# Ledger of designs, part 33: designed miniproteins, single chains, continued (5)

Each design is a single chain, and the fold is of that chain. pLDDT is the mean over its residues in the fold that is shown.

## One batch from the design tools (miniprotein)

Design m17117
Fold by ESMFold2-Fast:
Structure m17117 (fold): chain A 94 residues (1-94)
Amino acid sequence: SLAELEAAARAFLASRGFEVEASRVLERTEDHVLLAYVARHRDDPARRALVFVEFKRLSEDRYLLRVTMYVERLENRRSVFERLEVFEEELELP
């Protein structure tokens, strides 16, 4: 369900030291869910992270999780987001 995917995404972010400030569902289909988060890392709370969490259904209980993370950097007093990390994992969810 969407609630289970949201819980999994938030648990992943928390495990990486991120505190979520805002969340949005960008896409929701039967086979594809795209979630967006604005978060801050506990060790660098002055910078925002923009995180996209994508779940693609592979079978009834298996999903491909893709996480793309952008971190705010100040350049000439403007906020620029740099792609920090891309993760892919296969998850088994009920």
Scores: mean pLDDT 77

Design m17118
Fold by ESMFold2-Fast:
Structure m17118 (fold): chain A 88 residues (1-88)
Amino acid sequence: SEAERRRRVIRDELREIFETVKEAVERVKKNPDDQKVREEAAERVRETGKRAARRLREAGVDPSVAEAFERIGELAAQSILEGKPYYG
């Protein structure tokens, strides 16, 4: 059904954001004093959130859910840039 398709897209995009954040945190932990690595990791996370939001909107997912995905990416990117890595 259409609802099942939207649910799968939400799940897949959420998984991609979580994996991207995990990879970004691990990369920053490995290179704690490398500002360029931190900036690149943050940018990747932010881009992933924005792309997820766009894909969700195009798939007909509720705009509030798409906004939440973009916000998650932005907050994670900000945390990385401020030297406050996400501990999961």
Scores: mean pLDDT 83

Design m17119
Fold by ESMFold2-Fast:
Structure m17119 (fold): chain A 59 residues (1-59)
Amino acid sequence: LSPEERAFLAAKNLLEQGFSKEEAKRNTRAILRDLGLELSDEQLEKAVEKAYEFIKKEK
């Protein structure tokens, strides 16, 4: 999986747990750092936004 795909999955799981977009973004960054992966703020924001839109569409 690409770093962006991993970020999407992490953000999706956090949002499903009831975290806000801001909390999901912060926690996703921490998870990626622990895995030795770096994403730019723009890439991370896009991954979180995609996850949010995906979850919103399911509701």
Scores: mean pLDDT 80

Design m17120
Fold by ESMFold2-Fast:
Structure m17120 (fold): chain A 83 residues (1-83)
Amino acid sequence: WLKYFSEEAIKELKKLTDEDIAETRRLNAELAGVSRDERFAAWKAHEARLREKHVPRLKEILEKYKDKMSPEAIAALERAIAA
């Protein structure tokens, strides 16, 4: 998928992914001592928050870099936004 994006768009997407990984690792560390039910509920809430955060950021990347992206990359990003 990254093959069809400009270098700038790839950097923005990687930054978003790195932020997600960091937040996920932090949540895992915070949840190390909690019950399974609490962990599951926290993970579901985290997933919903990431989705809300990602949609606006993906729209920004699309608008900013769409002229430097392949049609396949644009379609893939639009599908991610619509999901």
Scores: mean pLDDT 74

Design m17121
Fold by ESMFold2-Fast:
Structure m17121 (fold): chain A 67 residues (1-67)
Amino acid sequence: MDALLKEGYELGYELGKKVMEGEINLVEANKRIEEFAEEMEKQGVDKRVARMAISLGYSDAVLEHLR
């Protein structure tokens, strides 16, 4: 698996966890997601694919918090 996609997933997971725990708000989380997606795009990753990897991590963190 592409190392950048793994980093995107891990970032999404940590951001989702922080939002669910109240450490950061949704505005800050979205800002960090977009900044990293732009960085992944500069590294040659399609921006939609980058956002999907980050979103998957975020969703997994949210689902784990609800259980």
Scores: mean pLDDT 81

Design m17122
Fold by ESMFold2-Fast:
Parts: structure tokens; sequence; C-alpha cells
Structure m17122 (fold): chain A 62 residues (1-62)
């Protein structure tokens, strides 16, 4: 269904955002600890959203 495809695309975009947030967090750890922490928090939120989207995808697949 279109909803399954849309959800899969959203999962992929959130996974890219998650990886980007982790990358920034790691690079900024010493130079800007506050920015590193904010990106770590963003990655945590994105991880939870990815889990929610994966569960939604399972529910949409009959």
Amino acid sequence: SMEVIKTEILIQFHEIAYESSLFISERMKEKNPDLAEENRKSAEQLRKRIEELKEKKKELQK
C-alpha cells in the first residue's frame, strides 16, 4: 500500500538524520560539549521515532 511505502521512506530519512546527529555529537565532543549533547539527545529522539515507524509499518502490513 502507499502508506507502507511512505512509512519505509520516512524510516530511511530518519535513519540518515540519526547518523548525522551521531556524527556531529562525536566530532563536537571536545570543541563544543553543549552542541555534542544536543545532537546526542536528537539522536535518541530519532532512534525512538524510527522504532515507532517500524512498529507502524508492521501494523500496516497484513
Scores: mean pLDDT 86

Design m17123
Fold by ESMFold2-Fast:
Structure m17123 (fold): chain A 92 residues (1-92)
Amino acid sequence: MEFARAKAQGEAYKKKADEYINEANRLKSEVEANPDDEELKQKYEEAIKKAQETVDNFKKAYDRAAELGTPEEGEKLRKEAQELIDKLNKVK
């Protein structure tokens, strides 16, 4: 019960984090093409902040699920969490 709920919360955060990471990556390219556009820079910084906060919440939920599940389930969830963290770090 608790495992399934924590995993579902993490999956919801992961979906939202992927959306923010993809937006930040797109905005990064736009900023690089238009370095004098302050509005684009602000949108990029906002997207990075939202992505970081959402990834942090995702990691907390998946860490909780990993503690509640089997060792095998925990290993898989921690690997998925690290993959999303790595994806965010590539956009920064």
Scores: mean pLDDT 83

Design m17124
Fold by ESMFold2-Fast:
Structure m17124 (fold): chain A 63 residues (1-63)
Amino acid sequence: MPSPEVAEAVRKAVEYAHKLRKLGKEDEAWKIIDEASEAGHRNDLEKAQEVAEKAEKLLKEYS
């Protein structure tokens, strides 16, 4: 089971990915979901945070 911090970072990344899909950026969204899921399975906080930050940056760039 991932730590609460890892779970929260993964949740944020997935939320940003859903918003990217609404903007028509499906390929970027699926890549973020895959990377977030992998980080969650590994319980890798640093990677989960990096994925969430990358997703937020992409969302700001495209919105």
Scores: mean pLDDT 82

Design m17125
Fold by ESMFold2-Fast:
Structure m17125 (fold): chain A 81 residues (1-81)
Amino acid sequence: MVDEKEVKEALGLIYMAIGNLDLERGDYDGAVESYRKAAQLFEEAGSPLAAEAYRNLADALRKQGRVEEAETWEKKADELA
């Protein structure tokens, strides 16, 4: 049987890796999208990595100048940690 939680955690890790690469390249749009997908997948899986994904999402949003949105996701990450 395919473990839905395990599949979601694996996909979340892949999106985290893509987001990290996009962030290093200065592709902040790509990083935001990838970290958002990772955070959603980790939350659905009940993974503690969801908090890290939301913090990375917030960092990417700050680099875009989207400070108010970044603060919202930083708060969400703190609530999950």
Scores: mean pLDDT 84

Design m17126
Fold by ESMFold2-Fast:
Structure m17126 (fold): chain A 85 residues (1-85)
Amino acid sequence: HMKELIEEIYQALIDIEAGVEVAILHSRRGEKASLPPPEDQARVDAIRAEWEKRLEPQKKLDLELMEKYGSFRKVVEEIKKIREK
């Protein structure tokens, strides 16, 4: 469950980063940032893929740490129950 949540968080982060970068590219000084038209979606997807590659090593490390942390949290909880008065 947590592992999938982390993956979803990273996907959302990549989407946000790509969306913000594209919105900045589409905006000028003081203009509203907006989502690109569908015809520019391929450019958005390319930017998203680049960010995904940039963040992939970090995401993998975070997933490993969260798996480890989740297991440790469960172990700690079990220890507390065993030592419960």
Scores: mean pLDDT 63

Design m17127
Fold by ESMFold2-Fast:
Structure m17127 (fold): chain A 94 residues (1-94)
Amino acid sequence: MDEEFRRAAYEAFDRATENFSAETKALLRGLFDRALARALARAPSLDTLLAELRREFDAFMDRLGLSPEQRAQARGNFDAFVAKFEEAFAEVGG
């Protein structure tokens, strides 16, 4: 259900970002909120949410003008977040 999906998504997000700085959490929450809104407008599923989240992240990265090394590091951090999010989403009944 839409409400159950939204709850599971936010619980998973909170678990996946538990050890992140306040600034990083705030940034990711902004990307996540936009991705979740788009996923809910289409077909709420983990795959749709992750696809929209990757789009938001790529658009954000393109705006920052980072070096190739900085982009690689940021992508690695994002991939680690996604892995933790998928694990947490499974645990919260998503």
Scores: mean pLDDT 82

Design m17128
Fold by ESMFold2-Fast:
Structure m17128 (fold): chain A 69 residues (1-69)
Amino acid sequence: SLAEAARRVEELVREGRYDEAIELGARALAEATGADEEDVLKRFEARAKAVGKRATAEELIGALRALAA
């Protein structure tokens, strides 16, 4: 579920595993929205370069939780 994916991303963020958090979050978001996984991942990799990996992973948690609501 999206709520479960958001919790797993949050756990990876707490462990400092930001690259894995972004990859998992992007994959879950792509599946939920019917988007291409590679395109979503590239978008958030670009975001991480602009605002940092932790902030990007936190944005993914927010997006997944919003879709789960």
Scores: mean pLDDT 88

Design m17129
Fold by ESMFold2-Fast:
Structure m17129 (fold): chain A 69 residues (1-69)
Amino acid sequence: KAEELKKRIQEAADRAIAAYRSGDLPAHREALREIQKIRLEAKKLGLSDAIEAFNQADRRLEEEVRALL
């Protein structure tokens, strides 16, 4: 289950970055909501690996968004 959550977080981060780069703000917001849902699920289950993957994806997303501003 942790591996599935890690993959979902990475895919959602990829979608968020791509949407932001293309100016698709609704898609970007949807991807951010998906990331938060996955984060809450990982936290409830105590899956440290998935939480770490979220932190990594969050840093990457912030860096990409900041570079585009």
Scores: mean pLDDT 75

Design m17130
Fold by ESMFold2-Fast:
Structure m17130 (fold): chain A 70 residues (1-70)
Amino acid sequence: AADLEAKIAELEAEIAKLKTLADELKTEAEKAAEKGDFVKGQELLQKSIELQDALQKLKDELSELKEKLK
């Protein structure tokens, strides 16, 4: 029980951190595009998309862990 609760807490913290990083990358991509640096903008946007895909997988894992805790 305690181990499962600890994993849930760690996963929630990781999800929050990655969401912040994805949002920051998207903002940086938009700023790069405003400056006309479309190559950098595309690179940052691609990294943001990859982090969003990883986030969805972590959210699915979190849901499964919470179901096991019930």
Scores: mean pLDDT 81

Design m17131
Fold by ESMFold2-Fast:
Structure m17131 (fold): chain A 61 residues (1-61)
Amino acid sequence: MEDKINEALLELFKDDPKKLAEAAEALALVISEYGLNLEKLIKAIKELFGEEVAKEFEKLV
């Protein structure tokens, strides 16, 4: 599951290393608090990057 999350982030932010790093850090914090809770992970992406990016992330995981 964590590998799928990492692959999803790489696909979403392959041309933006700063956004990739920000997303990876935010999701690592969510995982440390809630485990691999997809709802919380999707919400974190939505809060940082907006609804469209969150929908694309959800499709990849």
Scores: mean pLDDT 81

Design m17132
Fold by ESMFold2-Fast:
Structure m17132 (fold): chain A 70 residues (1-70)
Amino acid sequence: LTAAQVQALQDAGDKYQLPQSNIEAIITLSNEIGAEHTAQLLEQEADAAEADGQLNKALGYREMAGILRA
């Protein structure tokens, strides 16, 4: 990931009130399995969060998936 992508992920985490541990896990996963595969997993997590009524979490994960694809 670029430094700009890492900063954007942190900003999205703050915006949607996601734990810093989630952001760290996303960065680690992106370095391990790649940004695109991580983005796909975040979209699946967003769909699950939306089904559970966790709308801020769903929006946060969708925004982070977009950041990883940029």
Scores: mean pLDDT 87

Design m17133
Fold by ESMFold2-Fast:
Structure m17133 (fold): chain A 98 residues (1-98)
Amino acid sequence: PRLEAVKRLAQAVVENAPVDEIKRLGLEAGLITPEEAAAIKTLDDVYRAVARAESEAIKRGDFDIAAELSNALGKLSSRFKSWEEYRAFEERLGPLPR
């Protein structure tokens, strides 16, 4: 992924951009494939894709990219307006790789 494009994605997430805009920026950054982009419809789908990309970046040693993605993940989870929405989201995600 291109670091500049990943920074744009993270900034869009921080600014509460629509899922379609985040998806487009993810394609531009090379974080998701066109096939994955076609399947992304919800905040849950975006979170899974970004979490996977962060894990892959860490394993490659791309710590700059991983840091920007980590920032985006934190902001995505902060978009929930209630504890009930956040809890339902966590239940839908299931166990994430750690």
Scores: mean pLDDT 72

Design m17134
Fold by ESMFold2-Fast:
Structure m17134 (fold): chain A 89 residues (1-89)
Amino acid sequence: MEELIKKIKELVENSKLEELEELIETNDKETVLKIAAISVAILSLEQVKANPEKADVEEVEKQIYEELEQLFGLSREEIEKLMEEVKKV
């Protein structure tokens, strides 16, 4: 699992979408998409936190969590746990 998270995070950070699509074909699609979405969410939150005068960080964070909850059927606690796991890798 850790190796998969590391690879997905690397591909998302470097915008290697074609290689990410290949991971979906060779792994569980839902798992790859969840980790990729979490990785994008982390990058988006870091960007907003770096420029707090341009956006309400709390509103953006709330919207990201709500979208992830709806898209994957995850609770906020599960999303927070996944974000922590992705950040550690």
Scores: mean pLDDT 77

Design m17135
Fold by ESMFold2-Fast:
Structure m17135 (fold): chain A 63 residues (1-63)
Amino acid sequence: SEEVRREIIELFREYQDALAAGDKEGLRAVIERLRHLLETHNLTPQEKAALERMIRDLEAALA
């Protein structure tokens, strides 16, 4: 949906900002929000794949 797409775009910006800043607390917050979106919304295959990739990249950055 357009609403979900807008939320994904905004979360992607927050993800990039947190990653650039090295803000581990911010990265964890973004992961939580991405997981919530993935679990609670009916996503397209493309949206689901994008969210799953972002979560993996964020988890790798925290390791």
Scores: mean pLDDT 78

Design m17136
Fold by ESMFold2-Fast:
Structure m17136 (fold): chain A 77 residues (1-77)
Amino acid sequence: SEELEKKLEEFAAKIDRAIALIRQRLGDSPLAQAIIAHLQALRAYAEEQLPKLPEEEALRILDLLLRQLDEFIEYVE
């Protein structure tokens, strides 16, 4: 759906922002690389798996992930 595609795009953009912030604050340390790898894996999982679910369920999960990611970004900033 258009709504799901738009929210997945927003999620991808926020993951990229989170990765940039982690690189800025922690450099290329082992911790930074581990966090970045997990964020990249979460993005890939969401993009591959959420479109396979019923739309209402996918949107509910994605809204939760977006909220958690927003809280993470605010905390790191």
Scores: mean pLDDT 87

Design m17137
Fold by ESMFold2-Fast:
Structure m17137 (fold): chain A 91 residues (1-91)
Amino acid sequence: METLEERKERWLEMLRELEEKFKDDPELQALLEELRAHVEEGVVPLSLLIRLAELVYKRLKDLEKLRELLKKFNFPDELIDLLIKHIEEKS
């Protein structure tokens, strides 16, 4: 079981890397700021995570790159599969 502190640090590292990767993308920067506020409160809504996955996919245009990115940040396979399936069904 992941502790609140470990989960928060993992999320903050992910947000920092995404902020650097997409520094010139104001839409993604705004979403990352919203996510940061929720991480600091200790609760990340699934809807916000879905929006992040959708927006990152729109920039990458590659489901496998999105899957690799989510795996890099140690997301559970079940959650990764849920996010990928959601994007595939909307595409």
Scores: mean pLDDT 76

Design m17138
Fold by ESMFold2-Fast:
Structure m17138 (fold): chain A 55 residues (1-55)
Amino acid sequence: MSPLEKAKRFVESLGFTVSDSVTTGAQIAELPEAARTALVFALRDNDVPEELLRP
């Protein structure tokens, strides 16, 4: 499982919905603030490149 998939599963465990099509920083920036913050945190915790964290 990729770091991005792990991050998405973690965010879903918190009660948020993240589309499987979300794979870029720009798409992450379009998420609701709470879901975006949780996903960014999870991505950083999994050492994902900073490019995925930028809009």
Scores: mean pLDDT 67

Design m17139
Fold by ESMFold2-Fast:
Structure m17139 (fold): chain A 61 residues (1-61)
Amino acid sequence: SQMQQAVAQAEARGDQGMQQVIKLGEEILRKKGYSDEQIANTSDSVKLDAVHEENQRRAAA
């Protein structure tokens, strides 16, 4: 149904947004000296924490 397709589209958009934040976390970890192998083995929660820490650092400046 039209409604089910709209819900699926909204979920896909949410997932894309989360993936963008995770990619930002990967870039932050890379700048902190993490190797690509270490980043690949790092959980998404740690990548999200890296974004949160960077935002906290910028807010404190």
Scores: mean pLDDT 72

Design m17140
Fold by ESMFold2-Fast:
Structure m17140 (fold): chain A 93 residues (1-93)
Amino acid sequence: TELEVSVSLERLPSGQWRVTSTVTVKGSATRVQLSIGLVSPEPQEEFTKTQYLNAGETYTFSVIRRLEPGDTVRDVAKSLDTGVEKVAEKTVE
């Protein structure tokens, strides 16, 4: 089983950011734990979702948070059946 994970950042008119995490399963069906970790504001916040995904299926979830330039978002997707893990990171500019 292989996982593909990506993170996207969108600045909203409010000055807050929409953080979107996406995972795609590129193998056998599995339960995926998908986490969004925010470095700022301190202390780090973490948002976690668990979803059963079929082969080729994509799952997306978003959070809205206040972020500052230089903050890093770290997304982790983990297969609960195989233990395979993928990480994606993005820094606010």
Scores: mean pLDDT 79

Design m17141
Fold by ESMFold2-Fast:
Structure m17141 (fold): chain A 60 residues (1-60)
Amino acid sequence: MVTLEEMKELLERIRAGEFTEEDEKILKELYLQIAENVPLPEEIKELFKEAVREARKLRE
């Protein structure tokens, strides 16, 4: 399970333009956990939304 600190570090890497294939795997895993209604802290869900938004900008 991804920790709050790991999510913050992931978001900072994405914002720096350092989005890796491993980071993409983490986002996909979290997306599946959210879709399956796995109980996650609200802060992780919010960071996930921000990470997806920032990752989308890098694909532009």
Scores: mean pLDDT 76

Design m17142
Fold by ESMFold2-Fast:
Structure m17142 (fold): chain A 93 residues (1-93)
Amino acid sequence: SKEKEIALNGLKLLLEEVKKAAENPEKYSMSQLKEKLQHALDLIKDYLTEEQLKKLEEAIKIAEENENASNEEQQKAAKEVAKILEEVIKEVE
């Protein structure tokens, strides 16, 4: 559906932002990434399997747990979130 495609494109745009956060964690907020992940999940959740939903919830948890972490830890967290987003995007397509 068009709604599914819009939600999926939102995840793809967020993936590119998360990849940028992995390259320069000091210029990107994990708190903002968490909020964007929650918003993207709300838009796409009706098109996800239970397993895919749990993967996105884990991505949100990773961002939340690393909100006050060091730049190195935030970079690792952003890389893990990017991998989860890439996997879910591939599976939903």
Scores: mean pLDDT 84

Design m17143
Fold by ESMFold2-Fast:
Structure m17143 (fold): chain A 84 residues (1-84)
Amino acid sequence: EVKLTPEQRAAIEATAHALRAVGLILEIENMIKQGKFDKEKAKELIEEARRHVDRAYELGLSQAARDELMAEIERVEKLVKEKE
């Protein structure tokens, strides 16, 4: 099998965490748009997305990318609160 260097592994893990955060943001948006809104689930997904962004940053994600993802999380959190 293909052997990854430690740097390549960290970069892939950072990317995987960032993509997971994006996926969670999209899931929340789709939940709101489709009228299948579950407040407790949305809150759990927001918290999970934040953890993934933090982990991606620890693994080498740029500050600019981290800030963009956090801004998107804050945007969907505001949308969730508007549905309360």
Scores: mean pLDDT 83

Design m17144
Fold by ESMFold2-Fast:
Structure m17144 (fold): chain A 90 residues (1-90)
Amino acid sequence: SKARAIWEELVAKYKPEMEAALAAGDLEKALEIAEEMVKEALIKAFGMSEEEAEEVAKLLREASLAEAAGDYEKADELFKKALEIVKKAL
């Protein structure tokens, strides 16, 4: 499928930078790289606008940071906000 091919290409592009950040213990940088990857995936696979994809990717990064901090309520709220943007864009 096109979506699978796009995801494989994005993993190949971003994985080395993500692995380097994780090896350095830089979780925040790893999440920034993941945010860029998610943004590009939303644009290429789902045809979302750059502005909408950026907002969704940012919310998902913030949700991941909240979950890592044990703030599951904040993480859930941020995931729900991201999902509503995706629903409206598609």
Scores: mean pLDDT 83

Design m17145
Fold by ESMFold2-Fast:
Order: sequence, then C-alpha cells, then structure tokens
Structure m17145 (fold): chain A 107 residues (1-107)
Amino acid sequence: MARHFGGASLSEAEVGDAADPERVAFRGPLLGLELPATPERRALAERLLAENKWYSAEEFAEILRRLGAPQELIDYVLTEVESVRLLGFTEVGGRLLLNFALRLKPA
C-alpha cells in the first residue's frame, strides 16, 4: 500500500535482517520522510542510526514532532504502528530523506 503524508510516503517492502542470516527477513511497510536539512535534524538522524533500535509508536511520535513532521503522519503512527526503526538517511540538495521500517499493530 502506498500512502502520502506532507513530504512522506509509505510503501510495502521486505527488509533483510542483517543481524541473523537464518532468520526470516522482516516484511512490512517502509516509510520515507523528506524534510529540509537542518543541523538539528541531521544530528537526530545520526543518533537514531547509532542507537539502531526499534522505537515504540509513542517514542517515534515524539521523534516526528522534533523533526517537524505533519500531524497526519504522527496520528497514523499512534493509531496503526507498533514500532519503528530508522534504516538510513541521505541528504541531497539541502533535503534530508529518512527511511524507516514500520511494524504495524496487529489487526
């Protein structure tokens, strides 16, 4: 499923677990979030990658607020998402693109 939230998009993809090659690869939605690059946003993204952990929906909602993400995305995370992990980010032309793996709440 593809969804768009002011500067963000969500798509379905399979993400390999690099920690254990015998485990089933993670399959779930990927979230792309594009924002103007600022020193604060870059530092936060670098910290999230260094921590390399799954954040709860509540923790990630606070991260999104600090990043200045749209309220619709924050509401989606709080209602539909169980946990989130930052996979990576790139900076191009003064824009910061963040890529997250999402685990959705059970149906």
Scores: mean pLDDT 72

Design m17146
Fold by ESMFold2-Fast:
Structure m17146 (fold): chain A 83 residues (1-83)
Amino acid sequence: MRREELRRLLDELNLDLDLDTLTDEQLREALLSYLEGLEFMKEHLKKKGLEMSPEDLEALEREAQLLVEMLRLLGVEAEVPEK
């Protein structure tokens, strides 16, 4: 596990997860759940139209990319869904 890299990415996402108390399995599950939540939010916002600025939508996309990077550091084959 790359604790320093994971902590840096978590900090960039403003996620305060305790890497010392979580197993790789638990951390992986939490990150996958968060990624699923972001995808759900992006779909919901698109269905409602322009409730957010383009900059905010790009920020959500960046968050998804950072989550995928963290999952890959944990040995998960994950990809950001292409649109």
Scores: mean pLDDT 69

Design m17147
Fold by ESMFold2-Fast:
Structure m17147 (fold): chain A 128 residues (1-128)
Amino acid sequence: WKLKGEAALEVIEEYKISDETLDKLYEKLSEINPEVVEEAKKKFGKAAPFVAAYEIFVHGSLEEAKKVAEILKELNLMKPFFEFLRRIAAEYPEVVLGLYRLAIADPEFVEEFNKKYPEYSVDAALTF
């Protein structure tokens, strides 16, 4: 829907994420779930990599969510991805499930991120 696309585009612009980085994210996500990636591409254009990452992370398996977290970490996209999740959280409460899955998939990363970026911290309800 429009809000996911708009929020993703805003984050891409604010964090100055390059087209090359977005293409790498898109390619790596296609290896996990090509169907979700193709659907996002048709609807969201340039925003598609971030929306596809969200859809796989929230609605995919725990193993797929872990792979998405690892890809985002490799591409230094974790902070912009968390900002994207925060922007859509009010309209898409499934974001809480996504954050919880990230905490399960990479609890050390979530702890480090919360310590470094307290304004984006997940509360105790979303972590062990």
Scores: mean pLDDT 72

Design m17148
Fold by ESMFold2-Fast:
Structure m17148 (fold): chain A 99 residues (1-99)
Amino acid sequence: GMVEQAKALLERLKAATTPDQMVAALDGLIDLVKKGVTKESAEIALEAIDIALTVDDEKVLEAALRLGMEVLRNAPDDLKLINRIIAAILRAIGLLFER
């Protein structure tokens, strides 16, 4: 299902050795979350964003921001989840613009 595809993309992100490979995995997650977001797929996306934010590459950080925004747009009505997504987006923005 969609969650299994999200887990596979997260594993691809974890195995990535280049920024381009990380961006490809993040873009795959963006395409999945555009089709719908469950609590479990949102948790996977948040883990992917946390990994991406450690890389300090502008394209990877931009892809993480786009993923966070897409998850937020399609998020279930769960205030705790929404707050975590917003926090991840703000971290991505900070890393992109506070250099």
Scores: mean pLDDT 87

Design m17149
Fold by ESMFold2-Fast:
Order: C-alpha cells, then sequence, then structure tokens
Structure m17149 (fold): chain A 75 residues (1-75)
C-alpha cells in the first residue's frame, strides 16, 4: 500500500540519518563531532515545539534518528 511504502521510505530516511551521524561521530574532526553533538541536542530539545508546529513525517524521522544516536552516545 501507499501507507506501507511511506513507512518504509521514512524508515530508510531514519536509517540514513543515523548512518551519517555515526560516521561524523566516529571519523569526523573534534570540531565536527562537537558541532554534531550540539545539533543533535538542539533537535531533541526542540522536538515538542516541532510537533506543536505540525512537523512532517520526514522531520519526525530525523528527530527520532537524533534521539536514538544521542541515547547511544549518552548510555
Amino acid sequence: SEEERRREELERMRREAIRRLREVLEHGSEEDKAAALRTLRGVVANREQAEALGATPEQRAIIEAAEEVLREIEA
């Protein structure tokens, strides 16, 4: 169905975002790693506001990816 295709596409976007974030955190410069961490924390901190403003499914997938990566780093 179109709904299933959309869910699969959003999951692909989420996985790609996680992959890219992990690459920066594992192989980036100290400056790039610090910038990535600030961005991740900012995205997570602003989740409630984004949802209140009608975040798109794509935006929600990115927020979920950021939350997962940040959780892994802080665990």
Scores: mean pLDDT 76

Design m17150
Fold by ESMFold2-Fast:
Structure m17150 (fold): chain A 81 residues (1-81)
Amino acid sequence: DAAELERMAETVLRVYKQISQSSLPERQALLERHADVLQRLASLLESSPTLPPPLQALLKELEAMAEEGRRKNEELAKLAA
């Protein structure tokens, strides 16, 4: 159901935002709390190439946030080296 997928994507985006802004111990707790939702979103991304536009927009935002977090981690690694 598209509405259910949209609600799940919105929830994951909210959780990802909290994770990116949280300390390491808090990030771990948030990931554990929302593990099922994150897993379901990953499955949807792999199995559903044709999603409703609102859900596509939310998933793109989630991807952008994940990519930004990855780039920040790479920058920190370069500074440590």
Scores: mean pLDDT 62

Design m17151
Fold by ESMFold2-Fast:
Structure m17151 (fold): chain A 67 residues (1-67)
Amino acid sequence: DERLELQASIVSEMNRLGIRELPLSDEQVAEIAERLGLSPATVRRLLEEGLKEGIIVKKNGWFTMNF
């Protein structure tokens, strides 16, 4: 599932950057987007969808995949 792989990559980048709180800043979104070859709008959309669907959750203070 390409969407799940992209969401996992976004979560991995968030953890690498030490992001523990939402919403993401514009700078954080831009950095993640640049590293993954995505648009900032796509990063925001995939993160929002993952959180809404419970695919992305917070465990032990860090964001992780839950599928």
Scores: mean pLDDT 87

Design m17152
Fold by ESMFold2-Fast:
Structure m17152 (fold): chain A 74 residues (1-74)
Amino acid sequence: MSRAELLAEGVVEELGRQPEVASASLDDEGRIVVTGRDGRRLVLPRPTSIEEAFAVLDEALRGLGLEPPARPAE
């Protein structure tokens, strides 16, 4: 298994823990697909590093109207 696949699965698991997330999965391209409880669906790029994994998680949470965790850069 590639490290990128493990990082993507980690983001899916973390999104699946959020009560506002109805489902989270990977598509055929390894992209993260998240569906909110309001029916909103987001498609996010596959992370290749820990930094990208946090950025993807942040984007997903913001797209669902949730507050993301603290930024790693500021």
Scores: mean pLDDT 73

